# Designed miniproteins, single chains, part 10

Each design is a single chain, and the fold is of that chain. pLDDT is the mean over its residues in the fold that is shown.

## One batch from the design tools (miniprotein)

Design m342
Fold by ESMFold2-Fast:
Structure m342 (fold): chain A 55 residues (1-55)
Amino acid sequence: HMMKAKKIADKMGDIELKHGFSKEEAETIKKKTLELLLTDPERGKLIEEQIKKEE
């Protein structure tokens, strides 16, 4: 669970970096995404679907 959640959060941060956000903003988004994936599985599924569309 943790390994998959971390990979998804890392991908979200990478997408933000490609879209012109700073490294610090991307790190903040990674942390928030990881927290959501661990505490809200339904929200986590929506985030994973969004990342698949961006890749």
Scores: mean pLDDT 74

Design m343
Fold by ESMFold2-Fast:
Structure m343 (fold): chain A 85 residues (1-85)
Amino acid sequence: MKEELEKEVTAALARIYAALGDQLAKQGKLEEAIELYEKAAELAKKAGDNELAAEALLNAAKAAEAAGDEELAKEYREKAKEAAK
């Protein structure tokens, strides 16, 4: 089914963006990593993969903490809890 295929492709793209975010975070490119994790969470949510969405948002929170933005990190942790439902 076209709809099923679209969800599978969207979930695969979410995983790719999450992996790219991990790579950028390891390089210290924290702001860019956060942007990729946000994109991964959006795509994961569209695909119905709430666990992947929550994981991406938690990784965004870790990147925000590493960047010294504790307020932004708290926002991402809250979004991750909502995404996991």
Scores: mean pLDDT 85

Design m344
Fold by ESMFold2-Fast:
Structure m344 (fold): chain A 69 residues (1-69)
Amino acid sequence: GLNEEARRLLEEAIAAAQAGDAAAAKELMTRSYEAAVDPEVQRSLAGAVEAADHGAGAAASGAWEALKA
């Protein structure tokens, strides 16, 4: 499951993307990936970081909906 630290960072990534800061959103998604303790969550977040180059907001929101507990 998504641990509290990774969840917080992913929520901050969504907020950054909504504010138009795609670079901050990608950085926060990367930090969420580093904070994640579940290998399946880490794998999903790695995919979201890669997808952020094509749409940071969609990538962050997609990861949130898939991983929220």
Scores: mean pLDDT 77

Design m346
Fold by ESMFold2-Fast:
Structure m346 (fold): chain A 83 residues (1-83)
Amino acid sequence: AFQRYVDLVLTSAIARTLARVRGEREEAKEWLKQKLVEHGFVTPEEAEAMTFDELVDLAYAEANRLQPEADKELREIGKEREK
């Protein structure tokens, strides 16, 4: 869960940065689309029909759904470090 959460958060943040800072909105959309399909959150057909903003919103919604489990996994990692 934590790895999927981190990948979604980073992918979403990078896609938004590419779109806003560099104006590479189409490249950012294609990359975000590919990542969401790869993780099984959408089909290729569904992803192609979505706007960039809808893809970002979906990635954030799925990351938020994974966040409690990711927080739990991160807490357990912290416990392993604190002998």
Scores: mean pLDDT 70

Design m347
Fold by ESMFold2-Fast:
Structure m347 (fold): chain A 70 residues (1-70)
Amino acid sequence: ENDPKIGEEYYNLGLKYYEEGNYEKAVEYFEKAAEIYYKVGTEEEKKKALEAEINAGIAKLIIAVDKVTK
């Protein structure tokens, strides 16, 4: 059930929501991608997990800034 393709699908959904400005959904899918990548556990997938976590962190910062500026 830990298919790297599912992680890639979640990561791509995170990117799509990020580009649409839906940062809360972007965080959700980037974190789901990271969970799948960590469960696969290869060095390549761990790097992808880290990239997904970084992108989720950026989206969280955008959400935080939006809340403070309103």
Scores: mean pLDDT 82

Design m348
Fold by ESMFold2-Fast:
Structure m348 (fold): chain A 85 residues (1-85)
Amino acid sequence: TEELIKKVEEAREEAKKQPTAEQALTVFILEVNRLTETLSKEQAIKLLNAVRDALQVAKELIAQGASLDEALDAGTEVLIAKIKE
């Protein structure tokens, strides 16, 4: 839903406030996982699988020398694409 996408974008912005990549990825995971509390079991499983894929993309970009903001933006795009399916 559009509301869920907005909440994911808010989680990205909260993660961007963190001083390190590890802390930012941790905050992103925690904020997105908090959203599962308002979802059905099927929606929660779909979101958690999408978070795993998003986190993998973000970690890969960081390993390649991308900025934290670039990595979080790319990971969030993957997550949103999965939610829209």
Scores: mean pLDDT 82

Design m349
Fold by ESMFold2-Fast:
Structure m349 (fold): chain A 60 residues (1-60)
Amino acid sequence: MELTLTGVFDSSLPAEVAAALARRELEELAREQGLTVTDIRVEVEEGDKVTVTVTARVEP
């Protein structure tokens, strides 16, 4: 199964920091549900805001 988390951050945040924060939040969400993260994909879109989409393949 897959989990997807989209975070919107202020443009003053470096994209790499925003991506790291979004990744940590998704990993914590998966852990709370007793799921193991097997693959992670991160997409960063910069503009007026920094939008980070993290998609993880997860298994029980």
Scores: mean pLDDT 82

Design m350
Fold by ESMFold2-Fast:
Structure m350 (fold): chain A 78 residues (1-78)
Amino acid sequence: GKEEELKKLEEEILKLGKEILEVSEDITRGIGIVLRAIGEILDLELKIEKGEISLEEAIEELKKLKEELEKELEEIKK
């Protein structure tokens, strides 16, 4: 269901954040990226709880965040 898809995306985003920290030569930048990702996940969860967005909309926002983190991971590897 959509709840399982949301949870899977959150887990994948957190895994990406861990990989960013592990490969980052700039630890401050790596921490900043991870904190931003956590903050965005929390904001989406709060908006779902308040009924301000649908699960479908939250899933699409998390997919976008995952794509952005994958790009940031590639940039940090250089």
Scores: mean pLDDT 82

Design m351
Fold by ESMFold2-Fast:
Structure m351 (fold): chain A 62 residues (1-62)
Amino acid sequence: MALEALKKLADEAEMDALLAALRATTRPPEGPSPEAVAVQQQINKKVNALMDAGVSPDELAL
């Protein structure tokens, strides 16, 4: 019965890790690096998958 709650917690942890990685690879003086672009693409894929599964963008704190 707790599978949905556990799934959401796991998805939030993964999204938080991706956002942290994006922040670490983005350098304001030079703009986003190719590494930051790759991380953004992973975040976009994750967001689209979660939204398709019914998770709202507000829950993802984008």
Scores: mean pLDDT 63

Design m353
Fold by ESMFold2-Fast:
Structure m353 (fold): chain A 116 residues (1-116)
Amino acid sequence: RPPVIVKLDIPDKVPLDSPLAQFISRLQGLFQRIVDAAPTPEEQEKLLEIIKEFNKKLNEVVDETGYDDKAALERAKKIMEEFAEKVIEALPHLRDQVREALEELTAFIDKLLADL
């Protein structure tokens, strides 16, 4: 079977060197790790569905905050927690992998916010 590749869209108005772009790049890598941890193709497809919904919400947050890195990153923490809960509810055997990814992303956001 071909490998399942996670791709997150970065909005065109977000500069590629911005804290927000760095966050989205890190997020894509961690979502790929979660997808790779899913033992079946059906679970990988379910994860991609949840990831697509998350990507839509993230783009809405970025737009609503007027592309402000600080405001967008602070709201991203909340939608990341909601994402983690949805994945754990759908695929409870991935709980540890999802929580580890959430902790890594939260620490990364806190680092980006400290530099702002």
Scores: mean pLDDT 82

Design m355
Fold by ESMFold2-Fast:
Structure m355 (fold): chain A 55 residues (1-55)
Amino acid sequence: SEQLRELERLLEKTKEALEKYKDNPVVTKIAEKERAELEAQLAALRADPDLEVPL
């Protein structure tokens, strides 16, 4: 799914920001919240029946 790939890309960018700015408490706090939300959205999409590949 295009939405799944976009969320994975956003999650990767958020992880990169956390690594790059790990010493910045403001950036890391915002990025950690964003990462948690993106991970929850990814889990929800992966649980969506529309993403199942039936045999």
Scores: mean pLDDT 74

Design m356
Fold by ESMFold2-Fast:
Structure m356 (fold): chain A 60 residues (1-60)
Amino acid sequence: SAEKQKKIEELKKEILETEIEIGILHIQLYLSPSPELEEKLKELEKRLEELKKELEKLEA
């Protein structure tokens, strides 16, 4: 359906944006190690995994 295709495109965009945020956070952690930034990284990695699982369900 058109609705399904739109949701797939939106998930792909969120995945890309989340991967970019993770990349930036890795650079920040390299320059200035912080438990708070490490926690944010874990949260983003968890969100990325959830988004990928949702995409898999829609593409199956």
Scores: mean pLDDT 87

Design m357
Fold by ESMFold2-Fast:
Order: sequence, then C-alpha cells, then structure tokens
Structure m357 (fold): chain A 60 residues (1-60)
Amino acid sequence: APRLARAVRDVPKTTPQFLGLKVGDRVEILKEVNEDWWLVRNLATGEEGYVGKGDIEVLP
C-alpha cells in the first residue's frame, strides 16, 4: 500500500528539485532519503520532489 502523508505547513518551491506544498496537500512518500529529506509525489498535481520531514505528517 502507498505510504501517504499530509502537508502540515505551506512550503514555497524555491528550486526545481524541491516540492512546493500548501497545508493539507496529500502526498505519497516514495523514499525516505535521509533523516531530514523525503522524496514525495503530490497527489493532486503529480509533481515529485524533496520535502523536509517536518513539513509532512505520515497518515495511518
């Protein structure tokens, strides 16, 4: 089953590799890269990019 998470804060897209988020955005966790960064896909837009671990909350 896909690992789902929700954005807990707004995050501006500052570089091409990072994903911009709005609070409440649903994402799929593709890979936990390290302790600080996860690779995710935004489920509404299909965009993939890196987000900080503190920017998302893993859903049950």
Scores: mean pLDDT 80

Design m358
Fold by ESMFold2-Fast:
Structure m358 (fold): chain A 69 residues (1-69)
Amino acid sequence: TEFKEKAEELIEKAKLAYLVEQDKEKAAEYLVKAAEEYEKAGDYETAARLYEQAAELFKEIKDYEKASK
């Protein structure tokens, strides 16, 4: 479906942001967008998993800020 194709593109962008750019915030944002597209496609299980991955990245960013007091 159109939504799944868009989600796959967004997941690839998230991988590049994480692995090449080392930008966890950008990677997490792309994962949230991919999860939204899977929700539109009716694939709530995949969407939930992507939201969890994004939440873990946001948590790492937040924990880093706390450690850097």
Scores: mean pLDDT 79

Design m359
Fold by ESMFold2-Fast:
Structure m359 (fold): chain A 57 residues (1-57)
Amino acid sequence: SLEEDAERAIRGGAAAGRAGLSPEAAGKLQYWQALESGLDEERAREVGERARELGLA
């Protein structure tokens, strides 16, 4: 399913993000991780944007 595919992608991205992705990739990774952790879309977007700005993954 799309949900299962998204979960697999998030898991793969999380491992890559811990290896130090670009700011843009880090932002997207953190956004998807936040959604998986149960944050709503707006909160997840804020987490992703902050990670992108700070270069965190």
Scores: mean pLDDT 62

Design m360
Fold by ESMFold2-Fast:
Structure m360 (fold): chain A 63 residues (1-63)
Amino acid sequence: LEGELFRVTSDVIARHPDELALRAGEVVEVLEDLGAGMLRVRSLTTGREGIVNAAALERIGRR
């Protein structure tokens, strides 16, 4: 999963300070697989990092 690219499929709201708010259509790079369906990612649109649920993401490839 690390280094893989995912597209955000629906708007994501940050509910905790370590979570990342994302808009549908943004592309994120996986930095770390935290397990239990949670990923640490970097937004390629904003450069911001945070935790997101993998259920909101669709895999599109690798860099």
Scores: mean pLDDT 80

Design m361
Fold by ESMFold2-Fast:
Structure m361 (fold): chain A 85 residues (1-85)
Amino acid sequence: SKEELLKKREEALEKAEEYRRKAEELEKKYEELKKQAEEAEKESEEKGKELEEKAKEALRKRIEAEAEEGLYLMLASSYEIGAKS
């Protein structure tokens, strides 16, 4: 029914917002870890590499969160089109 499609649209938009917030948090974490890695490498190459790897992991998770946001935005659009038809 139209009501069911609109509910699925709202759920998809809520999921998109959750992933957008996660991506924002991961971006901040990535920036912090990058700065920590640069400072740490002055004292220890090993410590710098460990923090750099953590930064890359945060970047990877951010990209995944952005992809999930995009998917849910596409789903929301599809449900909206279905509800109008």
Scores: mean pLDDT 88

Design m362
Fold by ESMFold2-Fast:
Order: structure tokens, then C-alpha cells, then sequence
Structure m362 (fold): chain A 65 residues (1-65)
């Protein structure tokens, strides 16, 4: 019912907030990994998207070249 759907949306939001809180750590782990190797085009796109999400548009621009 509508109330159950609202509860599901609330829980999805909580999971999303936890994921957003982890984005800076995920970005740092990806950057550390790429100190040892060149990122693929798909990985460059992922880094650019993560950088924009955490408020690093400067870093996103570097990986969009």
C-alpha cells in the first residue's frame, strides 16, 4: 500500500545517504589504485562522476580529457 511504499522510499534514501557519505573514501581509493596504473576510459568516467558528486569539479575535468 501507499504507506509501505513511503517506508520503502525512506529506507532507500537512508541507504543513499550512507552511499553518499562513502563517496569521498571511494574516490580516494580509486585515485590510490591509479597511482600504480593508468585508468581505463570507463574508470576515468567513474572517477569524473565521483569527483563531481563530492564537490571536486577540478578533478572531474582532469579525467574528462
Amino acid sequence: GAMADAEAHRRAGEIGDQALARLPQVLEEMLKRFEEREPTPGEREQIANLARAVGRPDLAAEFEK
Scores: mean pLDDT 70

Design m363
Fold by ESMFold2-Fast:
Structure m363 (fold): chain A 84 residues (1-84)
Amino acid sequence: MSEELWAEVELALLEIELGVYRSIMKQGKLTKDELEEILAGVDRVIARAEELRKRYPSLQADADRVIAGAEELKKEVEEQLKKL
């Protein structure tokens, strides 16, 4: 119970982290280093959400939503990096 509760909180925090990255991306004027830092952060979010999904089947729907959002943001970051 307590471990699953903290995993659910962690997924919510990962969603907030993705929201912060999206807000930064919308402001523009990002350097290559800043884009690479966001990309590394998004990759960490995907890896952690995948681990939580595998460990806690009850959280699969929430984890899948986080992963889908992270993969979408990853494509946006990669497209901006290609334009530099």
Scores: mean pLDDT 85

Design m364
Fold by ESMFold2-Fast:
Structure m364 (fold): chain A 62 residues (1-62)
Amino acid sequence: MFTTPSGRRQSRILNAILKAGRPLTARELAEMTGLSQSTVSRQLDRLEKQGLVRREGRLYSA
C-alpha cells in the first residue's frame, strides 16, 4: 500500500488552493479534490516543507 508519489496529488491540491484564492482546511481540500482527508493532510505537509504552501493554524494557502 506504499507507492511512490507521482506528483499528481500535489498538483491537484495546489490547483485547488490557487483556484479558491483563499485559505482552505484539509477537509475542504479533500472535498474539492476527491482525495481522502488523510491523503490531503500528508500531501499538504510535504508541500509546506517544499515552500509551495503556507499553513496558518488549520488553514493552508499558496
Scores: mean pLDDT 76

Design m365
Fold by ESMFold2-Fast:
Structure m365 (fold): chain A 60 residues (1-60)
Amino acid sequence: MKQQLEKEARDLLVKAGVPEEEAARLAKKIADLYEQGDTSKAATLLTGEALRGIGDVLDK
């Protein structure tokens, strides 16, 4: 579960424009939060980073 979630979070962040190294670090933190039961914080962090990456691409 955790390893799969970490991989999916990383892939999503990379697609959103987050650099691979940073995406890997954040995905691991998100997976750790989810494993600890803090699912709302994990979801907020994932959503926030994805929106940040998208914003950098769309901001003109």
Scores: mean pLDDT 71

Design m366
Fold by ESMFold2-Fast:
Structure m366 (fold): chain A 73 residues (1-73)
Amino acid sequence: NAMEEVLKKIEEGLRRVQEAINKALEDMLKGIKDALEKGDVTEALGYIGQALRDVLNEIERALKEILDAIEKA
């Protein structure tokens, strides 16, 4: 019972992380394209840094939720 619930939370957390990563990468690509079309390389590099931070934050959040679920099981 408790293990089934933990596994379900892991599956759901990983799916949410995949969706968040995909969105961050799409936003990054759009921002880079727009910045490069303006000739702003610094702005384009900024979008790469922002996407990396967003992705790492989502991974950290999901891992914390998974660890909390395991501890409570």
Scores: mean pLDDT 79

Design m367
Fold by ESMFold2-Fast:
Structure m367 (fold): chain A 58 residues (1-58)
Amino acid sequence: MEEKAKELAKKVAEKLAKMGYSKEEIIKAVKTVMKDKGLELSDEEIEKIVEEALKKAK
């Protein structure tokens, strides 16, 4: 998928995961950023992106 919303969500999630935020906190932050920018992603897509970001975090 080439949606800019998904790419933005991934970047936000990766940054917060590196900072040590919990999965729940990252999901909330991503949802807030998406709404602020007028973008929408399904709950399942956001959760998947956050889980992948947490796995890649150092």
Scores: mean pLDDT 78

Design m368
Fold by ESMFold2-Fast:
Structure m368 (fold): chain A 80 residues (1-80)
Amino acid sequence: SREKLEEAVEHLRLAGEALSQGNLEAAIEHAEKALEYARESPEASEEAIEYIEKAIEALKQGNLEEAGEYLGIALALVGE
C-alpha cells in the first residue's frame, strides 16, 4: 500500500540521518523497519528491497561508506 511505502521511505531517511550522526544502532533499527515495510508494499521493487538488505548487511559489518551508498540507492528507488 502507499502508506507502507511511505513508512519505508521515512525509515530509510531516518536510517541515513542516524548514520550521518554516528548512531549505528538507530541506523540498523530504522533500516530493518524500512525493509519490513518495503516487503509489505506492492509498490516497492525487488531492486529496492535488495539495496535495503545490502545496506543492513553493510551496517552490521561496519562498512559505513557502503551502507550510506546502499541507503541512498534504496531511497532513490522507493522515494523518487
Scores: mean pLDDT 86

Design m369
Fold by ESMFold2-Fast:
Structure m369 (fold): chain A 75 residues (1-75)
Amino acid sequence: SELEKFLEEAKKRIDEVVNELKAQGKTLDEIEREINRLIAEIVQEARKRFTPEQVEKFLKELLSYAQKKLDELSS
């Protein structure tokens, strides 16, 4: 579905930002702030394309993915 493709692309954007900030030697707190900013931008894009119910489901899955990536950095 279009929503699943959008979620996959959003996860890739998170991966790219995490990898870039990690390569720059950014702290976990700095990476978390930038990821939260990115998620806010992605959600704003999603609200223009999808229903409120789809956006809620998307946000829950994206936040879960972002938390997993941040947890991997703190290991």
Scores: mean pLDDT 87

Design m370
Fold by ESMFold2-Fast:
Structure m370 (fold): chain A 74 residues (1-74)
Amino acid sequence: MKRALEAMTEGAMAIIGLAVKLATEGRNPELEELLERLAEAINRLAEAVAAGDEEEVERLIKEIEELVREAREL
């Protein structure tokens, strides 16, 4: 649970950061795509946690961590 919550929190913060960049820079398809991918991964992680699918939870945590790294490099 702790790792999933941490991944969701970091992902949510990354989404906020990307949304602020979009608001200040205007339309950016790369930032828009990354924001959508992060939102989808967080939603899927919430569903996996609710289903008790530990293997899917671990996979999605790694996916979110990678997307957060991409967001930090922008």
Scores: mean pLDDT 81

Design m371
Fold by ESMFold2-Fast:
Structure m371 (fold): chain A 58 residues (1-58)
Amino acid sequence: GPEKKARAQEAARAGMAAGVRTTIATGDAQLGSETGRRAAKEAAERAGVSPEEAGKAG
């Protein structure tokens, strides 16, 4: 539903923020991208969003 999509989208934004922060700190955009994906997954899990719902929103 809309609430699950919103939480998944917020998890994706948190992941993007972590990725950008890592890129700035390390100068490595690829490492930043990998860190962002991992952070988005962890944020989705903490928000109680299933992997399938997270995948549909991201």
Scores: mean pLDDT 73

Design m372
Fold by ESMFold2-Fast:
Structure m372 (fold): chain A 58 residues (1-58)
Amino acid sequence: SLEDLVKDASKRNEEAKDKILEILKRSIEEGEKLLKIAKELGDETLVEILEDAIKKLK
């Protein structure tokens, strides 16, 4: 699930983080869903990474 993927990325799993960035590049809408999950999880570092990536794609 997307929630499990975000949790794995928060544990500094590089494969999970790379998958998240690939999903975001394919769909800004899915990237925004991932950002919401990261905010709910409280991972400020992952939130900053996803916000920056979304901003660059817009």
Scores: mean pLDDT 76

Design m373
Fold by ESMFold2-Fast:
Structure m373 (fold): chain A 92 residues (1-92)
Amino acid sequence: MEKEKKEQEEILEKAKELLKEIAELELEYLKKGGEPSKEELEELEKKYKEKEKEAQELAEKIKKYADNKEFVEKLKEEIKKLQEEYKKKLAE
């Protein structure tokens, strides 16, 4: 019981951190006018690929708790909060 709640909190924190990292990479790309150098593009693609693997592993863990309404609502709320934060940074 408590272990499941702890696992859900860990999944939520990892999802938040991963989403932040992906959003920061997207912001860096956009701030450079969408035309990075060949070297910058290669590094960006590598970082995206690593985050994509982490996202897939995290998605399998989220699937385990997909029927838990409270967990799903918390995840949605955190995603919306991060989207609003990065929307403001994009407007700078």
Scores: mean pLDDT 75

Design m374
Fold by ESMFold2-Fast:
Structure m374 (fold): chain A 95 residues (1-95)
Amino acid sequence: PLSEKELEAEILLAMARMAVAVARLTIDRLEAAGRKLSPEELAEIEALAEKAIELAKKAIEAAKGTELEKEVKEEAEEIIEEAERIRARAEELAA
């Protein structure tokens, strides 16, 4: 049975994946359209990426001392890396 900490970690990780997926789909769509990001679009993508990073870090903390610690950390670190790449892409597309 999942502990409360394991369940919390899974929920936070799922929320982080959703945030980064929304950010990725948004930037991919805007890049495919071949136009520069508006300041509002840049701010939206940066906010989504930052939220994904925050949720992923919270998932790591929630998973500490549980059987899911290593798995959650590995998946969360991948989400953080993707969110950071999305922010870099958004800044480049806004330039």
Scores: mean pLDDT 88

Design m375
Fold by ESMFold2-Fast:
Structure m375 (fold): chain A 67 residues (1-67)
Amino acid sequence: SLPSDAEILEAFADMYEALGRIAESKGNYKEAAELYRKAADIYRQAGNVSRAEEMEKKAEELEKKAK
């Protein structure tokens, strides 16, 4: 069966989260925060509010480190 629109969106959000983790591991905190923000927006569109809030919290912490 074809994946649902929500499943497709979650796959894109998972990709941005993974890119955010890679950027964070390299110390690229500003880039990581931007990637986690993108993941959060897409998780929210998919209806995964819990994961969106988790990504938003990660982005906020990294934005503080980037200053």
Scores: mean pLDDT 88

Design m376
Fold by ESMFold2-Fast:
Structure m376 (fold): chain A 138 residues (1-138)
Amino acid sequence: ISQEEGDRLENLTPEERELLALLYASMAIYYAKQGDVEKAIEYARLAMELVGEDHPWALLALGYAYMAKGDYEKAIEYFKKAIEVSGENNTRALVLLGEAYYKLGKYEEAISWYEKALEIDPNNERAKKLLEEVKKKL
């Protein structure tokens, strides 16, 4: 008699699902920053399966994966969805949205998103640095 040892995803507690989704989203962001597009997309989708596609962490992870792929238009779509779901105070998503516009050569739009992030968090060092970098392109 073979006993099936199954910690199935459907048997996880809500807290266990959230923690595992955060781990997968973190792995997706890590691999995206390393340029490993395939693993970034894989881990982003695993996070989405655990918490749903409308969860801010899954949306950010998908946006990062598409940034790594060079699909900046899809990255913009996912970062906008992350802002919509998490609220406009998500300064990380605002900065990432600006970075995606910068990659498309839309420097005026990139400036607008970095400035919005700085209005919410004036001490955001990344937004300050990226704003100065984009101004040099104009």
Scores: mean pLDDT 81

Design m377
Fold by ESMFold2-Fast:
Parts: sequence; structure tokens; C-alpha cells
Structure m377 (fold): chain A 73 residues (1-73)
Amino acid sequence: MEEVIKILKEEIEELKERVPEAKELLEEAIKYLEEGNVGEAYALLKKAIETYLSEEEKKEFNERLTKRVREAL
């Protein structure tokens, strides 16, 4: 579980640098991850992705995240 939280936090931090318009939502997601609330963090991450990323960017992000999480399990 901690490894998955670490991966999510790293991916969110990178996305925050790449998409500064999503910074507020992504910072809130990181805060929920630090509290152990992965569900709320993921909901905020999904909202940021749907709002600020193109279809291509969403696909690339989801594939990378899924691969990293799967390899950590």
C-alpha cells in the first residue's frame, strides 16, 4: 500500500509541474494521499485529468500509472 501511495504522489507531483493549471486540485490530492485517503486523492486526480488533459495525455498518463502500480503489487 505505501509503495502505491508513493507512486501516486510522484505521478501527481510530476503532473503538477507539467500542468500548472491543475495545481490546486493536485495539491489537494497529495494532501489526501498523505492522510491515507487514496479514494479521495484518486477522485481529485481524475477530476484534474478530465479537466486539463487532452484525450492523448489522459491515455498516456493512465497507461503509465497502471503499469507502475501493477509492478508495485
Scores: mean pLDDT 79

Design m378
Fold by ESMFold2-Fast:
Structure m378 (fold): chain A 76 residues (1-76)
Amino acid sequence: VEELRKEAEEHAEKAREAQEAGDLKAAAEHLEKAAEATVELMRELAKEGKVSEEEAEAVERHAAALVAAAKARAEA
């Protein structure tokens, strides 16, 4: 769980740095990896009963939408 948090944080930070540099493609790629780690973290928390499965699924849907939007901006 802690390694998933670290992975999500590292990729989120790299996404921010890439966006500040104007590298929207790199930002989208790092955001996708951060989203994957966050979704896996939420699934583990749901197994432990710390969040609901509905909450984990909502985070997964939201993360997918954000990644799709970031990729669309990178290709525009």
Scores: mean pLDDT 79

Design m379
Fold by ESMFold2-Fast:
Structure m379 (fold): chain A 66 residues (1-66)
Amino acid sequence: GITLHEKIKDPELKAKAKAAEAEAEAALAELKANEDAPVEELMALIGRILNAIGDIVDLLLEEKKK
């Protein structure tokens, strides 16, 4: 799994990063389980993964600003 949350020391930011990592892993698991799904559904799952990655990046940058 993604372990970027372990680099975050702030407990609130760490919890949010863990939630975003869980969302990315859930969307990736759904994408792999539903490879035969319509392109629109696959694109929606890819969007969820990208959004979760963006959230993790933003949280890491917030940690760095401290």
Scores: mean pLDDT 79

